Designed miniproteins, single chains, continued (5). Designs and how they scored, part 87

Each design is a single chain, and the fold is of that chain. pLDDT is the mean over its residues in the fold that is shown.

## One batch from the design tools (miniprotein)

Design m19009
Fold by ESMFold2-Fast:
Structure m19009 (fold): chain A 69 residues (1-69)
Amino acid sequence: SLETIINSVDPEQAKADADELTKKAIEFAKKGDIVKSTNYAVAAALIYSAAGLNDHAKRVIEEVKKAEE
């Protein structure tokens, strides 16, 4: 099942990967590239959720939206 696959993921590595994608999302948001910003933000949120970091997943979308302003 998907849950079994998710439980096989290294949470520390998943968090590190999602943190890097979040930084890219914020950078593209500041540049006005909304499409790339949204794609990186969604990818980061999915990886955070897969690692069980649901609060981080929710927060990345909010932080990226603030950077778009």
Scores: mean pLDDT 78

Design m19010
Fold by ESMFold2-Fast:
Structure m19010 (fold): chain A 73 residues (1-73)
Amino acid sequence: SDAVRAIGQANVDALLAAAREVPSLRRELEQTAGRVMYLTGLGAGGSPEEAERLAAEARALADAALARAKAAL
């Protein structure tokens, strides 16, 4: 759905913004953003149940990476 993709994009944007603010974690944050984009795209091609599972996985990865970036600020 457009809402799921918008949430995925917001998570990617937040990770890339954090990568600019925390140079020591830049590579990790950029790799996590790539993984979030991949999982969001993969979910778009699957069943609704698979899309929900992959969206939850993407959110958990984004939340963990953003928490590390926030702790480094």
Scores: mean pLDDT 80

Design m19011
Fold by ESMFold2-Fast:
Structure m19011 (fold): chain A 59 residues (1-59)
Amino acid sequence: MKEEDQELAKKYLEKVREATKESEFEFEIAVALGRMAFSTLTENPELREKALEELDKLE
């Protein structure tokens, strides 16, 4: 896995964990959705950079 893919995954998991800290079920659903999206993101480096930027904007 490329370093960019690992960084995207790490940021996604951190944001999801913070958003779902009171519900393990919601965390599991978000992780599953992220896994599906990663199949597309790993094929387009530009989309990966945009995804990282959008994650930085989330509270």
Scores: mean pLDDT 67

Design m19012
Fold by ESMFold2-Fast:
Structure m19012 (fold): chain A 96 residues (1-96)
Amino acid sequence: MSPMEEAIEKMAKVYSEIFGLPFEKVKEILEKGVKLGLSEAEVMAMLIFGWSEEEARNLSDEQRKEVGKKILEELLKKGLISEEEYNKLLEEIEKL
């Protein structure tokens, strides 16, 4: 495999376990993200909310800020970040 394909497969395994999603679905979303040049926020929106590529890509700057907040809320709900980390990252998003 290419170094990029190996990196995608490793990330897909980690996110599959973290989010409780099928490995093949996570891998597909990550591969699409790389192919389409999607931002981390757009890829995370697809993983967490099940959004399509079109839905993730057509976000305004205002909507991306809102999506970032919802991503942090879902990460907090899943116990992937602490309340302290959540509050710090939320303040950073508000400053964008």
Scores: mean pLDDT 73

Design m19013
Fold by ESMFold2-Fast:
Structure m19013 (fold): chain A 64 residues (1-64)
Amino acid sequence: MKLTKEQILVTGKVAILRSGLTPEEREQRLAELEAAIDAGDTEKVRSILVELGIDENAAKWLAE
């Protein structure tokens, strides 16, 4: 990934805050995002970011 794990997590956290999820759902989504980053699963990282309302092209760029 071009960006650090921390940079991607910050982006995901901001998206989660805008998504209207409960605090428990936010924690779960952050855990899923972190696990996907640690696994190097670029496709899963992109999918989670898109589900959180980030634009497809932006999510792809962030995950790569």
Scores: mean pLDDT 75

Design m19014
Fold by ESMFold2-Fast:
Order: structure tokens, then C-alpha cells, then sequence
Structure m19014 (fold): chain A 74 residues (1-74)
């Protein structure tokens, strides 16, 4: 799936120590997981993105990922 492809790219950036790019790809993967109807996977991807964005100082991406996660948990 598209979400799996994008998660794999995020995993590659994470393994390289590029946490900001990893967080970015996990956000995109989460958006595609929502489109694919996999709400639980989207929540998990947004949680991972938020954590990595926090570690990398990417405040806007952290806030976006947290907001998306909260919206899906209603």
C-alpha cells in the first residue's frame, strides 16, 4: 500500500539519524493510512511522527501529528 511505501521511507531516514525527515514521511504515511481506511495504523503513524518531530525540534510537525491523532480518537 501507499502508506506502507511511505512508512518504509520514514524507517530509512530514521535509521540514518534523520529524525525530521522520518517524522515527515510518517505523517504522509498516516494520511494515506486514513485514506486506506486503516484508522489504527494512522493513529500509530501520527504518534511515531509526533515523537520524532519532538526529538528533532520540528514543532509545527509535532503539533500537526498530535492534532490528527486526537481527531481520529473521537
Amino acid sequence: SKSEELKKKGDQYKSQGNLSMAAFYYVIAGQYAEEEGDTQKAIELYQQSSQLASQSGSTELQQFSQQKRQQLQQ
Scores: mean pLDDT 87

Design m19015
Fold by ESMFold2-Fast:
Structure m19015 (fold): chain A 89 residues (1-89)
Amino acid sequence: SEEEAERGVERAAEREPALRHVLEASKALREGKFEEAEKHVREAIRLMLPGRLSDEEVEKIAKRVVEKAVKRGSSVLALLQALIEELNK
């Protein structure tokens, strides 16, 4: 369930800073703070894939992830699914 996935991410976020940023991005989206959400997604990508992507690629991916997550209800699960989809291209 979404609640179980969110609890799993909260627990993992204690050891994985990238997942903490995903939680903060979800909170920002629910509050209508789209720019703040994009900043958190960018930080999550940088921590997950250090040195793998250019700044321009990170910004474009973060924007697409946020756009997809908004269409899917702005949940932690929606953000994680969008991140996985965009990073596997």
Scores: mean pLDDT 82

Design m19016
Fold by ESMFold2-Fast:
Structure m19016 (fold): chain A 77 residues (1-77)
Amino acid sequence: STEEIVERVEKRAKELVEKAKKDPSKANQYIDELEREAVRAYIELGEQGDLDGANRVTEIARKAVKEIEEAKEEYEK
């Protein structure tokens, strides 16, 4: 279901953000993994015609990428 797809992305995003905070040197790897997961979910939801679900996935991914990027920037300073 749409809710299961969104929950899957939310859980993955949270895991990757936590990993990036613990090991910021791998931030780019975690961003790549998150983007692949989000794109897959976005396509699945788009095929179902669920614009709301697709927008939710996009927002979750955008927020998580920003948190990972912030952890990376702090580490590089």
Scores: mean pLDDT 85

Design m19017
Fold by ESMFold2-Fast:
Structure m19017 (fold): chain A 71 residues (1-71)
Amino acid sequence: NREEVGEEAERAVGIIRAAVIKTVALNSDIPEEVKEKILELVDRAITAYQEGNLPEADRLLKEAEELLEKA
């Protein structure tokens, strides 16, 4: 089923994107408090992707990206 393949692909891409954001945050010269918040959001997003909660995972990941952009 194309839809099943699409969901698995979205999950995989989301997890990869989360890992990239985490890596960038860890290697960025940003305040520790902001870094910690980004890491928490990324970890929660990864968990949501693993649980199949794509809308919540995407929301958490966007929030992490916004914090990284502002830092």
Scores: mean pLDDT 80

Design m19018
Fold by ESMFold2-Fast:
Structure m19018 (fold): chain A 62 residues (1-62)
Amino acid sequence: SFEKELESAMKYLEEHYKDNDEQIERAKEKGVERTLVEEAVIAAKEKKWEKVRELLKEILET
């Protein structure tokens, strides 16, 4: 289902972005655009749960 695919994507990105504050900051400095799923993982890493909910709603509409 879509929820399982989203969970899998979140897990995949968490594995690559967990405790990578430096990598997140470098991406922002370079103005690199991120996919909605990647943005959701980054927001979750920063504990911005309201933004995570917003991004997940946007993903569900896609």
Scores: mean pLDDT 60

Design m19019
Fold by ESMFold2-Fast:
Structure m19019 (fold): chain A 92 residues (1-92)
Amino acid sequence: SSSEEELEKLLKRFEELVERVRELVERLREAGLEEEAEEVEREIEELEEERKELLEKYKKGEISDREAVLRLTALLLRLIGLEEQMRLLLRR
């Protein structure tokens, strides 16, 4: 498969995970975990900024397809980690 197809799949998964994580942030707020919710929201904003910068570098040809896939995968793994942390906080 082409690296472009892999990038498109990773981008879609990242967007789907951001949506799920934002839903979990609202659940944290409903549970009275406002400080944890604000910290996670801040981390999501940092990940979104890093994704945006990565895509701009890729579009300018400053990084290879392989480098873009590796960096986007690392961002995706950080987002998965945030989802797991929030699910643990919500476990009752």
Scores: mean pLDDT 86

Design m19020
Fold by ESMFold2-Fast:
Structure m19020 (fold): chain A 87 residues (1-87)
Amino acid sequence: HMAEVQRKELAEAYENAAKSAKKFAELSTDPEIQAHLKKIAELMEEGAKALRDGDYDRAAEITVELGKLLGNPKLGEEAAEAVRSLK
C-alpha cells in the first residue's frame, strides 16, 4: 500500500533529522542551545517510533510539538495533518 511506503520514508526522515540535531547539540558550546537541540532530537526519535508502530495520532502530536520548538508552529501543524492523512 502507498501509505505504508510513505510512513516508512517519513520515519527514516525523522530518524535522520534526530541524528543531525544530536550532532549539532554536541558541537554547541551554549548549554541552552544544547538542551533545546537535545529535546528536538528526542521528540524526532519518538515521532519515528510512533510512525514505525503505525500510531499516526501520536506521530502527529509529536510533529506539532516539534513545529513549536523549531519556531514554525504553522509548518508543524501542516506536517501533522500530512501524517494523519496516512491512516
Scores: mean pLDDT 81

Design m19021
Fold by ESMFold2-Fast:
Structure m19021 (fold): chain A 70 residues (1-70)
Amino acid sequence: MTPEELERLRKAAEQASPLERDVLNALIEAYETHSIALYKKRLEELAKKHGVSVEELERLANRMVDELIA
């Protein structure tokens, strides 16, 4: 991920719903830290916080990345 793509994700997070913003922030943190383990932990925490499954958050993250970086 490039710095320009990271900036695009940050701008999207400002206009996103609370769930989408939390997922975008988790993606940004994962790319900045290069930590898959941290990303997985964040998704588990967010799934509990928002009452959704980790699988739903992974699908949402993939959709947002495709829409913002494609």
Scores: mean pLDDT 80

Design m19022
Fold by ESMFold2-Fast:
Structure m19022 (fold): chain A 61 residues (1-61)
Amino acid sequence: AEEEETRINSAAVKAARDAFDKTYAELLKTLSPEEAENVAHQKASQAAIDAIKTERARLAA
């Protein structure tokens, strides 16, 4: 239902934000800001996908 979709979306947004912030901060130690941002975006996208799958599985169980 709509509440489930809201929870899934919230989890995805949080996971993406957390993954971006952590990855970006870590990579800034070794990479340029542009390179760090590109990798952080890839990690954030993957984290969002993983969070969606995890929340859907949790709600279906």
Scores: mean pLDDT 81

Design m19023
Fold by ESMFold2-Fast:
Structure m19023 (fold): chain A 55 residues (1-55)
Amino acid sequence: SKEEKLKYLEEEKELIEEQVAKQMAVADPDTREKLREQLEKVNKILEEKKAEILG
């Protein structure tokens, strides 16, 4: 169902955000900026997938 697909995307997003947050906590400022850029790209992809599921 659409609900199951949305749940999978939300869980994937949470896992990615948690992993990135852990990396940011120990990273230098330059690495933190690169991690933020990567997270922004991943979030865009996840939002596009969510839009496809919703219609």
Scores: mean pLDDT 83

Design m19024
Fold by ESMFold2-Fast:
Structure m19024 (fold): chain A 63 residues (1-63)
Amino acid sequence: KVQEIIDEGVERVRAAPSAEEAARIMTETLQKLVDAGASTEEVMEAARRLAQAARDAGLPFPP
């Protein structure tokens, strides 16, 4: 289930038509993971993958 949330989030960010929408999807996805009880490691992995997808969509690369 956690991997499903991460995968869907990455796909949505990658397909986002704008940087603003992609950023919102990233935040939403990470919040859903935390709310679903994802571990710190899972949340960090998701953040990394979402950041990569956001870079592909033209968003800044957050450290």
Scores: mean pLDDT 75

Design m19025
Fold by ESMFold2-Fast:
Structure m19025 (fold): chain A 96 residues (1-96)
Amino acid sequence: HMMEKLRELEERARELEEELEEYKEKDPEKSAELGREAAELQIEYLELLGRDDTLERLIAGAEKGKETAEKNRDTSEPGVVAFYLAMGEKFLEYGR
């Protein structure tokens, strides 16, 4: 199960990266939706692999990324903003 899911996640990540590049100037709403999907995929990947020491670094990174995305929302790609906001929200749940 795990290796098959990892391959599926990696393939979807590549597809999402290509779509984000395609839509970043054409459709900001679609770009934001794709960014949220990328965040969900990243979280699934991390949950599948396990976390230990990595989790604290990811939470800190997600919080900082979310703050940076919020401050630069008007100048950042919509997909990038949506990605970091979604990741930040999910990892804050872990930090409970």
Scores: mean pLDDT 67

Design m19026
Fold by ESMFold2-Fast:
Structure m19026 (fold): chain A 60 residues (1-60)
Amino acid sequence: SMEEELKRREAHAEENIARYRDILAKQGVPNAEERVAFLEQVVATSLAVDRRLLAAKAAA
């Protein structure tokens, strides 16, 4: 279902964010939490677009 597909994408996005946080910590990057917060916002926007596109595809 569309909801199952979106849930899988959300889970994958959470894994990617966790990996990014780990990389920033290992590299000692300044403003790591700001960078993670920005990525979370980008991911949230992308998932909203994915939801709309999946709905449009289901209507075809």
Scores: mean pLDDT 82

Design m19027
Fold by ESMFold2-Fast:
Structure m19027 (fold): chain A 98 residues (1-98)
Amino acid sequence: EVEELKEKLEELYKRVKELLEENIKEAKEKGDEETAKLSEKLLEETEKLYEETLAKIEEALKKGDYEAAKKAAEEGIFELEVIEGLGLILRGVLKLIS
C-alpha cells in the first residue's frame, strides 16, 4: 500500500510539474507576467512539497511506522492535487485573456 501511494505521488508530481511548466511558457508567450510568476511560485512549492513528503515517508519507514508513512503519502497527494487544481484554474485564465 505505501509503495502504491509512492507511485501515485510520483505520477502526480510529474503531471503537476508539466502542467505548471506549460502554464509558465504560455503565460510568457502571451505577456501575462502575473500568471507566469504565480505558476513559477506554484512550481517551486510543488518541488518542495514532493521532497518534504518523500523525506517524511522515508523517516516513518525507518521507524517501522507504516501508518505514519501512509498518512504522509496521502497528505502529500492531497496537497499536490490542490496545486493541480490551482494550475488548471490558471490555464483557464490564460484562455480567457488571450
Scores: mean pLDDT 86

Design m19028
Fold by ESMFold2-Fast:
Structure m19028 (fold): chain A 83 residues (1-83)
Amino acid sequence: MTLEDLEELVEKIRSKSGGEQKRYEEELAAIFREMTPDLEKLVQELKATHPSEEAQKLLLEWLRKESPLLYEFLQRLLAENRA
């Protein structure tokens, strides 16, 4: 699954309503569950290779531009790993 696949699914969710929107939301949730181990590893790599908070913010800003949905998901993972 690629970032482009996620963005396409998000676009479909935004364009639909009612039961169709719920189906796409469920698909997105399933994708996130499957990606969670890879995203956790990515978060750890970002912390290890870019220990500067400034560098991490620049990378997150880039990700927000490319995939806002994945950016929000990573922000939540970063907050949970902080606890």
Scores: mean pLDDT 58

Design m19029
Fold by ESMFold2-Fast:
Structure m19029 (fold): chain A 86 residues (1-86)
Amino acid sequence: SSMRREDQERIDRGIEELERAAAALEEKGAASTPEVGRKYLEGARSVRDMAEAARRNRDNPAIALAAIAMGLGAATAYEIMARSLE
């Protein structure tokens, strides 16, 4: 249905946003000291786990969108934690 297509498009955009956020955290991690870098890489892994959860739950938009929101929150939280170690 058109409603299902709109939900799938929203989920796909969210997954893409999580993939970009994870890549940005990985780049910051690679450019950081070992202690700071470890925290950025932990964040990237958490974000990728939420992207995978969203992919697995594409047939349940509420769960997929919740995973996307959790992934974006994790990206922000880990960036704050990494910066606190600087």
Scores: mean pLDDT 88

Design m19030
Fold by ESMFold2-Fast:
Structure m19030 (fold): chain A 80 residues (1-80)
Amino acid sequence: SKEEQLEKALKEVDEIYNKVEKEGIEKGLSGKEILIEAAKEIKRHLEELEKQGKISKEIAEEVLKLIKDILESRGVEVDL
């Protein structure tokens, strides 16, 4: 279902963020740098899932919009 695709995509987004945050902290990256790197990896992952037919374009766009909104709320601008 659409809800199952959204839940799966959000779970995978969280897993990517946690990985990037851990690696970024170990490398001494700032919180802003971690957010930018995570957003780029998340975008690539969502595009790949859509290309493979694992999520719809609508789900990919909805998740990406949520990420953009979070970044803007934290004063982070990134071209996604």
Scores: mean pLDDT 84

Design m19031
Fold by ESMFold2-Fast:
Structure m19031 (fold): chain A 95 residues (1-95)
Amino acid sequence: KLEEEIKKLKEKYLEGLLAQAAMSIAASSREESEEIAKKVTEKAKELGFEISVEEALEKAREIGNTLSVKELLEKIDEMKENEKKIKELEKEKEK
């Protein structure tokens, strides 16, 4: 149960990172966009996801084209809450 909940929260956290990247990329140069995508891949790897810089950039652009600004902001807010919850559940698992 606990491992499933942590995995689901990590997946939602990644969605929030991609939404944040989408908003940043919309106002960024090519070099800045690649740096944003690289940071997403580094965070994804910490969460246990294998994703390339190119995949992160493509997914962020797709999300930015599909979702409204309001929906992107909602995913970013959920990401912050999910980060706290992941830490709490990981601490519980160590018992």
Scores: mean pLDDT 79

Design m19032
Fold by ESMFold2-Fast:
Structure m19032 (fold): chain A 61 residues (1-61)
Amino acid sequence: APSPVQQIAALMEQASAALEAGDREAYIEYLRQMAEVLASSDNPHLQELAEGVREAIKKYE
């Protein structure tokens, strides 16, 4: 299984591609997946990033 860092990198790449393609639905879905991976970390900086991603998602809802 890929490490959390590899999962975040892959999700960021997919989110960026979806955003560039104008696929809002896919972009939001990848952001949700990133937030879950970040929130599962014991690193407080990554947990803060997860909260920031969740706040960003609210802007599209």
Scores: mean pLDDT 79

Design m19033
Fold by ESMFold2-Fast:
Structure m19033 (fold): chain A 110 residues (1-110)
Amino acid sequence: MMSVEEFREKLEEILRLAKEAVAAINAGDVDAALKTLEEMLKLLEEMYKNTEDPLVKKNLESAIGLVKADIEELKTEPLTEERKLKIKVRIIAVTSEVFVALRMLERKAK
């Protein structure tokens, strides 16, 4: 199982990638946004694989689903202002899911 410290480091990386993805979306740079979201997906899948807690896994699974939805939308639909907003909202939701998962792990470690 991933340690609380390792999970925190991964969350900090997710937050960095989220900021980069939002910046790319705001710039209309679909290729940069896709690359960053695919890095987020890989990191979330690694965290899921290294987690045994079912509640933490459920939050990570939710986060993975949100990133996959954003990747699919960026690949299949034109990047309109309305879609930029929806994609950014899902990115924020991803960070919230991972933050809640960290808080669950911290509570169990005490």
Scores: mean pLDDT 86

Design m19034
Fold by ESMFold2-Fast:
Structure m19034 (fold): chain A 89 residues (1-89)
Amino acid sequence: GEKEEMEKLVEEARKELERLYRETLKKLEEKGGSVEEILRVIGLLLRGIGDLEDILLRFEKGEISLEEARKEIERLLEDFREELEELLE
């Protein structure tokens, strides 16, 4: 059903956020990143997780369709990648 498809989308997106987070932390450690930069990466991950939960809640309330939720998740992941890339510059 749509609920199971949505739960799978959220789980897959969460795993992608975690992979990007781990890769970014490794790059920061290799560059000698500060505690402040590490905390910023953690903050970006927490925001991404919160945004995923908000998308799920809006879907459960019938405010968005499964297709709309998928597009918002794709945008969330793209924005997360861009923010991490900017932080590494």
Scores: mean pLDDT 87

Design m19035
Fold by ESMFold2-Fast:
Structure m19035 (fold): chain A 88 residues (1-88)
Amino acid sequence: KEFEIEILEGIIDILLAILRLAAPPEEQELVKELEEYVKKAIELAKKGKVEEAEEALKKAEEVAAKLPSLASLTQRLLDVAREYLSLV
C-alpha cells in the first residue's frame, strides 16, 4: 500500500510538470490554481481528512473544466488523484 501511494504521488508530480510545460501563458494561472487544489487534496488525505480531500479535489475538477485545451491531461491527473484518495 505505501509503495502504491508513493508511485501515485510520483505520477501526480509528473502530470503537474507536464501541465505546467504544456499550458499556454494565458492558462498558467488556472494551471497553478489546479495544482494548488490537487496538492491540498493530497496533503489532507495524508492527514486522514479524506472528506476534506474529496472537497479539495472537487474544486480541482471545477478549475480543470476551465482548461478544455488540456482536458486529456487534467482528466488523467484527476483520475490518479482519486485513485490516491482511495488508498489512504
Scores: mean pLDDT 85

Design m19036
Fold by ESMFold2-Fast:
Structure m19036 (fold): chain A 78 residues (1-78)
Amino acid sequence: MEKEKKEFEEKLAKAAEEGYEEGRRLAEEGIPKEEQERYIAEGEEAARTFSDAEKEKQLEYAYKIGLGLGIKEELAKK
């Protein structure tokens, strides 16, 4: 049981990291502002509902949270 929990936590961390790097890349490439705002909003919604979501949705939400954060951080830098 604990091994499965650890594996899932590692998957969540990886999904969030992959999302974050992709978000920074998209913002760096200059995707349209409307797309940036959509990804940020999706990430914020995912963050609000993350704890209540099922495991499969938590992986999807971790990626979306990362993506939104990556975009926000890159935009704040510029």
Scores: mean pLDDT 80

Design m19037
Fold by ESMFold2-Fast:
Structure m19037 (fold): chain A 115 residues (1-115)
Amino acid sequence: GEKLLEELEKAIKSGDVLAVAREGLRIIVYAAKLYFQGKKEEAKKLLEEAIKVIDEQLKTITDPALKAVLEGIRASLKLALEGVKDEDEVKSVKKIIAAVLRAIGLLLDAELATA
């Protein structure tokens, strides 16, 4: 988990929108894997720490495209966290899947913007 947070922070500091979208998706997918392995507290901590990294960086980011992708990844991370915390297993799974799909959409939007 720690290495994924380091790679996310590195991507944000590089200003690379595509790298941010990719590393954000990677964290959400890994948190989903932890959840399905029964490691809910590890998934929760990873998502909370990723949101904290993004919130700290958003204080100083002025580039509109980078800010937009960070806000989008933050929303997807928050949705995944709400899923992990949900007491209803069906709602939990649906929220986690929705978070992954939204993050995939952000990555595809970033790819299309650079093509």
Scores: mean pLDDT 88

Design m19038
Fold by ESMFold2-Fast:
Structure m19038 (fold): chain A 84 residues (1-84)
Amino acid sequence: MEEYLKEMFEKLRTRGEEEARAREELLASNPELRAAFEKQEPEVRERNKEAAEKLGEFFGVDPETIFKLFVLGDPEAREKLLES
């Protein structure tokens, strides 16, 4: 799953229509991820906190910034992450 998050994150950086296809392809490659998203949408925020901490260390970005990017969709956090 970590590799899927890393690959998805890289593709998210490119943006555009390719993002939609890449995300769908990653979810299709891992049916557990798709089921988890569908089943655990209400709890995704809590899980994303732990994932953001792990991703933050991996990418060298503050977990709070990643959390805002994935959960809140904060444009300020997105800009900060892209600059890093």
Scores: mean pLDDT 58

Design m19039
Fold by ESMFold2-Fast:
Structure m19039 (fold): chain A 92 residues (1-92)
Amino acid sequence: MAEKKIEEAEKKLKEAQELIASDPDDKENLEKAHKLEIEGLELALEAAKEAGLADPSAIKSLEKYIEYLKNHSAEEVQKARKELAELAEKLR
C-alpha cells in the first residue's frame, strides 16, 4: 500500500536526519544517513507512482535527485547541503 510505503519512507528520512543532527562530523553516521535517505526516497518514489500522487515532472525530479545521491559520496552531498543552507540563511 502506498500509505505504508510513505510511512516507511518518512521513518528512514527521519532516522537519516537524526543521525546527521546527533554527530554531523561522524563519517559513519554520514554514510548511514546517506543510505537511509536513498532508501527512503526510493520508497517515496514507488508510493507516488502507485498512488498517482505526483505529476510527471515531480516524479522525474525525484528520480534525478536519487540518481545524484547514488553517484556522490555522503561527504560530497553533506558539503553541498551545508553550502546551500548557508546561502539560504544569508538570503533571510
Scores: mean pLDDT 76

Design m19040
Fold by ESMFold2-Fast:
Order: structure tokens, then sequence, then C-alpha cells
Structure m19040 (fold): chain A 62 residues (1-62)
């Protein structure tokens, strides 16, 4: 869906930013928390948000 495409695009930008800045675990959790709140406000299902956040966390921690 268009909303899922926008969510993935936003997630990619957050991952890139976190990696470039060598974000701390606390900073990563704050960014992922804000992403969760934004996606929830747009009506993205919780299970989809959880999958996106898990993938973002994996990519940041590599």
Amino acid sequence: SSALEQARMMGDRIVEYARQRHATPEQVEAMLGQFRRTMASLGVPPEVIDELVAEMRRRIEE
C-alpha cells in the first residue's frame, strides 16, 4: 500500500541517520519510539509497525 511504502521510506531514512551518527542504544530506542507513534497515528496496524521496527533495529545494529 501507499502508506506501507511511505513507512518503509521513512524507516530507511531513520536507519541511515542513526548509522551515520553512530546513535547510542538510547537514541535508537527514542527514534524507533517516535516512528511507532507516527505510524500508529497514520493507522498502520500494530503487527506491521512491529515488523518494520524489528527490521530497522536489525539494520542499525549491523
Scores: mean pLDDT 84

Design m19041
Fold by ESMFold2-Fast:
Structure m19041 (fold): chain A 70 residues (1-70)
Amino acid sequence: MSEEEIIEILTKRLRELGLSEEQAEEAAKLIVEGVKNGTEHLAGAKLILRYGLSPEEVEALVKEAREMLK
């Protein structure tokens, strides 16, 4: 699966969680970069602080991204 397709899937998930399209796309890119760089904990902290996501929501999104990026 391409990185672009993964970003689209995560953007849809984030919009379902109440983020705007712009916020969801930015958050999706942060998740993908965090997984690729091994900085998932830093990406997760930014998602909680910037977008108000719960730790549980972040954990689920990171897990989904990790499975798609493998």
Scores: mean pLDDT 83

Design m19042
Fold by ESMFold2-Fast:
Structure m19042 (fold): chain A 76 residues (1-76)
Amino acid sequence: SAEVERLVDVILEKYPELDREAVLAHVERFVAYIESLSKEEQEKLLKGTEELLAKNPDDEVLKKFLELMKAVVEKK
């Protein structure tokens, strides 16, 4: 997804020594983990991440991570 690619790109911009395929595999495993959670647990994780971002508003990795979580949790 576009959200996965955006998070991978921001992680690699901050940590250029990391392997793209390894970072992508980690992000995809995290997406699978979120998808395995109940709706209640997904909403709890989202709120916790939003609170963490409110304390760290300039964290670009955290911003893209929240965007990805919202995309995964969003019902279409």
Scores: mean pLDDT 81

Design m19043
Fold by ESMFold2-Fast:
Structure m19043 (fold): chain A 77 residues (1-77)
Amino acid sequence: REELARRAEELLREGLRRLGASEEDIEKAVKTFRELVEQGVDPVDAAGIALLEAASRGALTLEQAVELHEEIARALR
């Protein structure tokens, strides 16, 4: 839902910033997240995909991406 998507985006932004991602990498991840949500992907799954894409660019490690995705999933259950 809109509220769930908004909360997922906020947690994605805050988590990436906490992990030291650049503002450019955060905005790229948020753009991917929004595009996926618009295509009908669940907000938690969209956050996971955006995080894996960010990790593939070197914005964070794969382990950090998985951990942050798990945190977002727990927060939104």
Scores: mean pLDDT 85

Design m19044
Fold by ESMFold2-Fast:
Structure m19044 (fold): chain A 78 residues (1-78)
Amino acid sequence: MEASRKQAEEFEKLGKEYEKKKNYREAAIAFMQAGRYYYRSGDLEQAKKMFEKALEAAKRGNDQALVSAAETELKEVE
């Protein structure tokens, strides 16, 4: 449980760094990983927040596969 939360926090930080660089595709991938690790740790609110950030980043990066993946993950955490 602690390891999953730490990995989630590391991927969230990485996603934020990619967003600052306007590297939206990589930001979306990092936020997707953060959301999955928050989900595994039982933190559903943070998981949802990360998948919402991944969806926004995927849209900004024009990556339809990542948009679809983030939308699917959001439905699973509702």
Scores: mean pLDDT 85

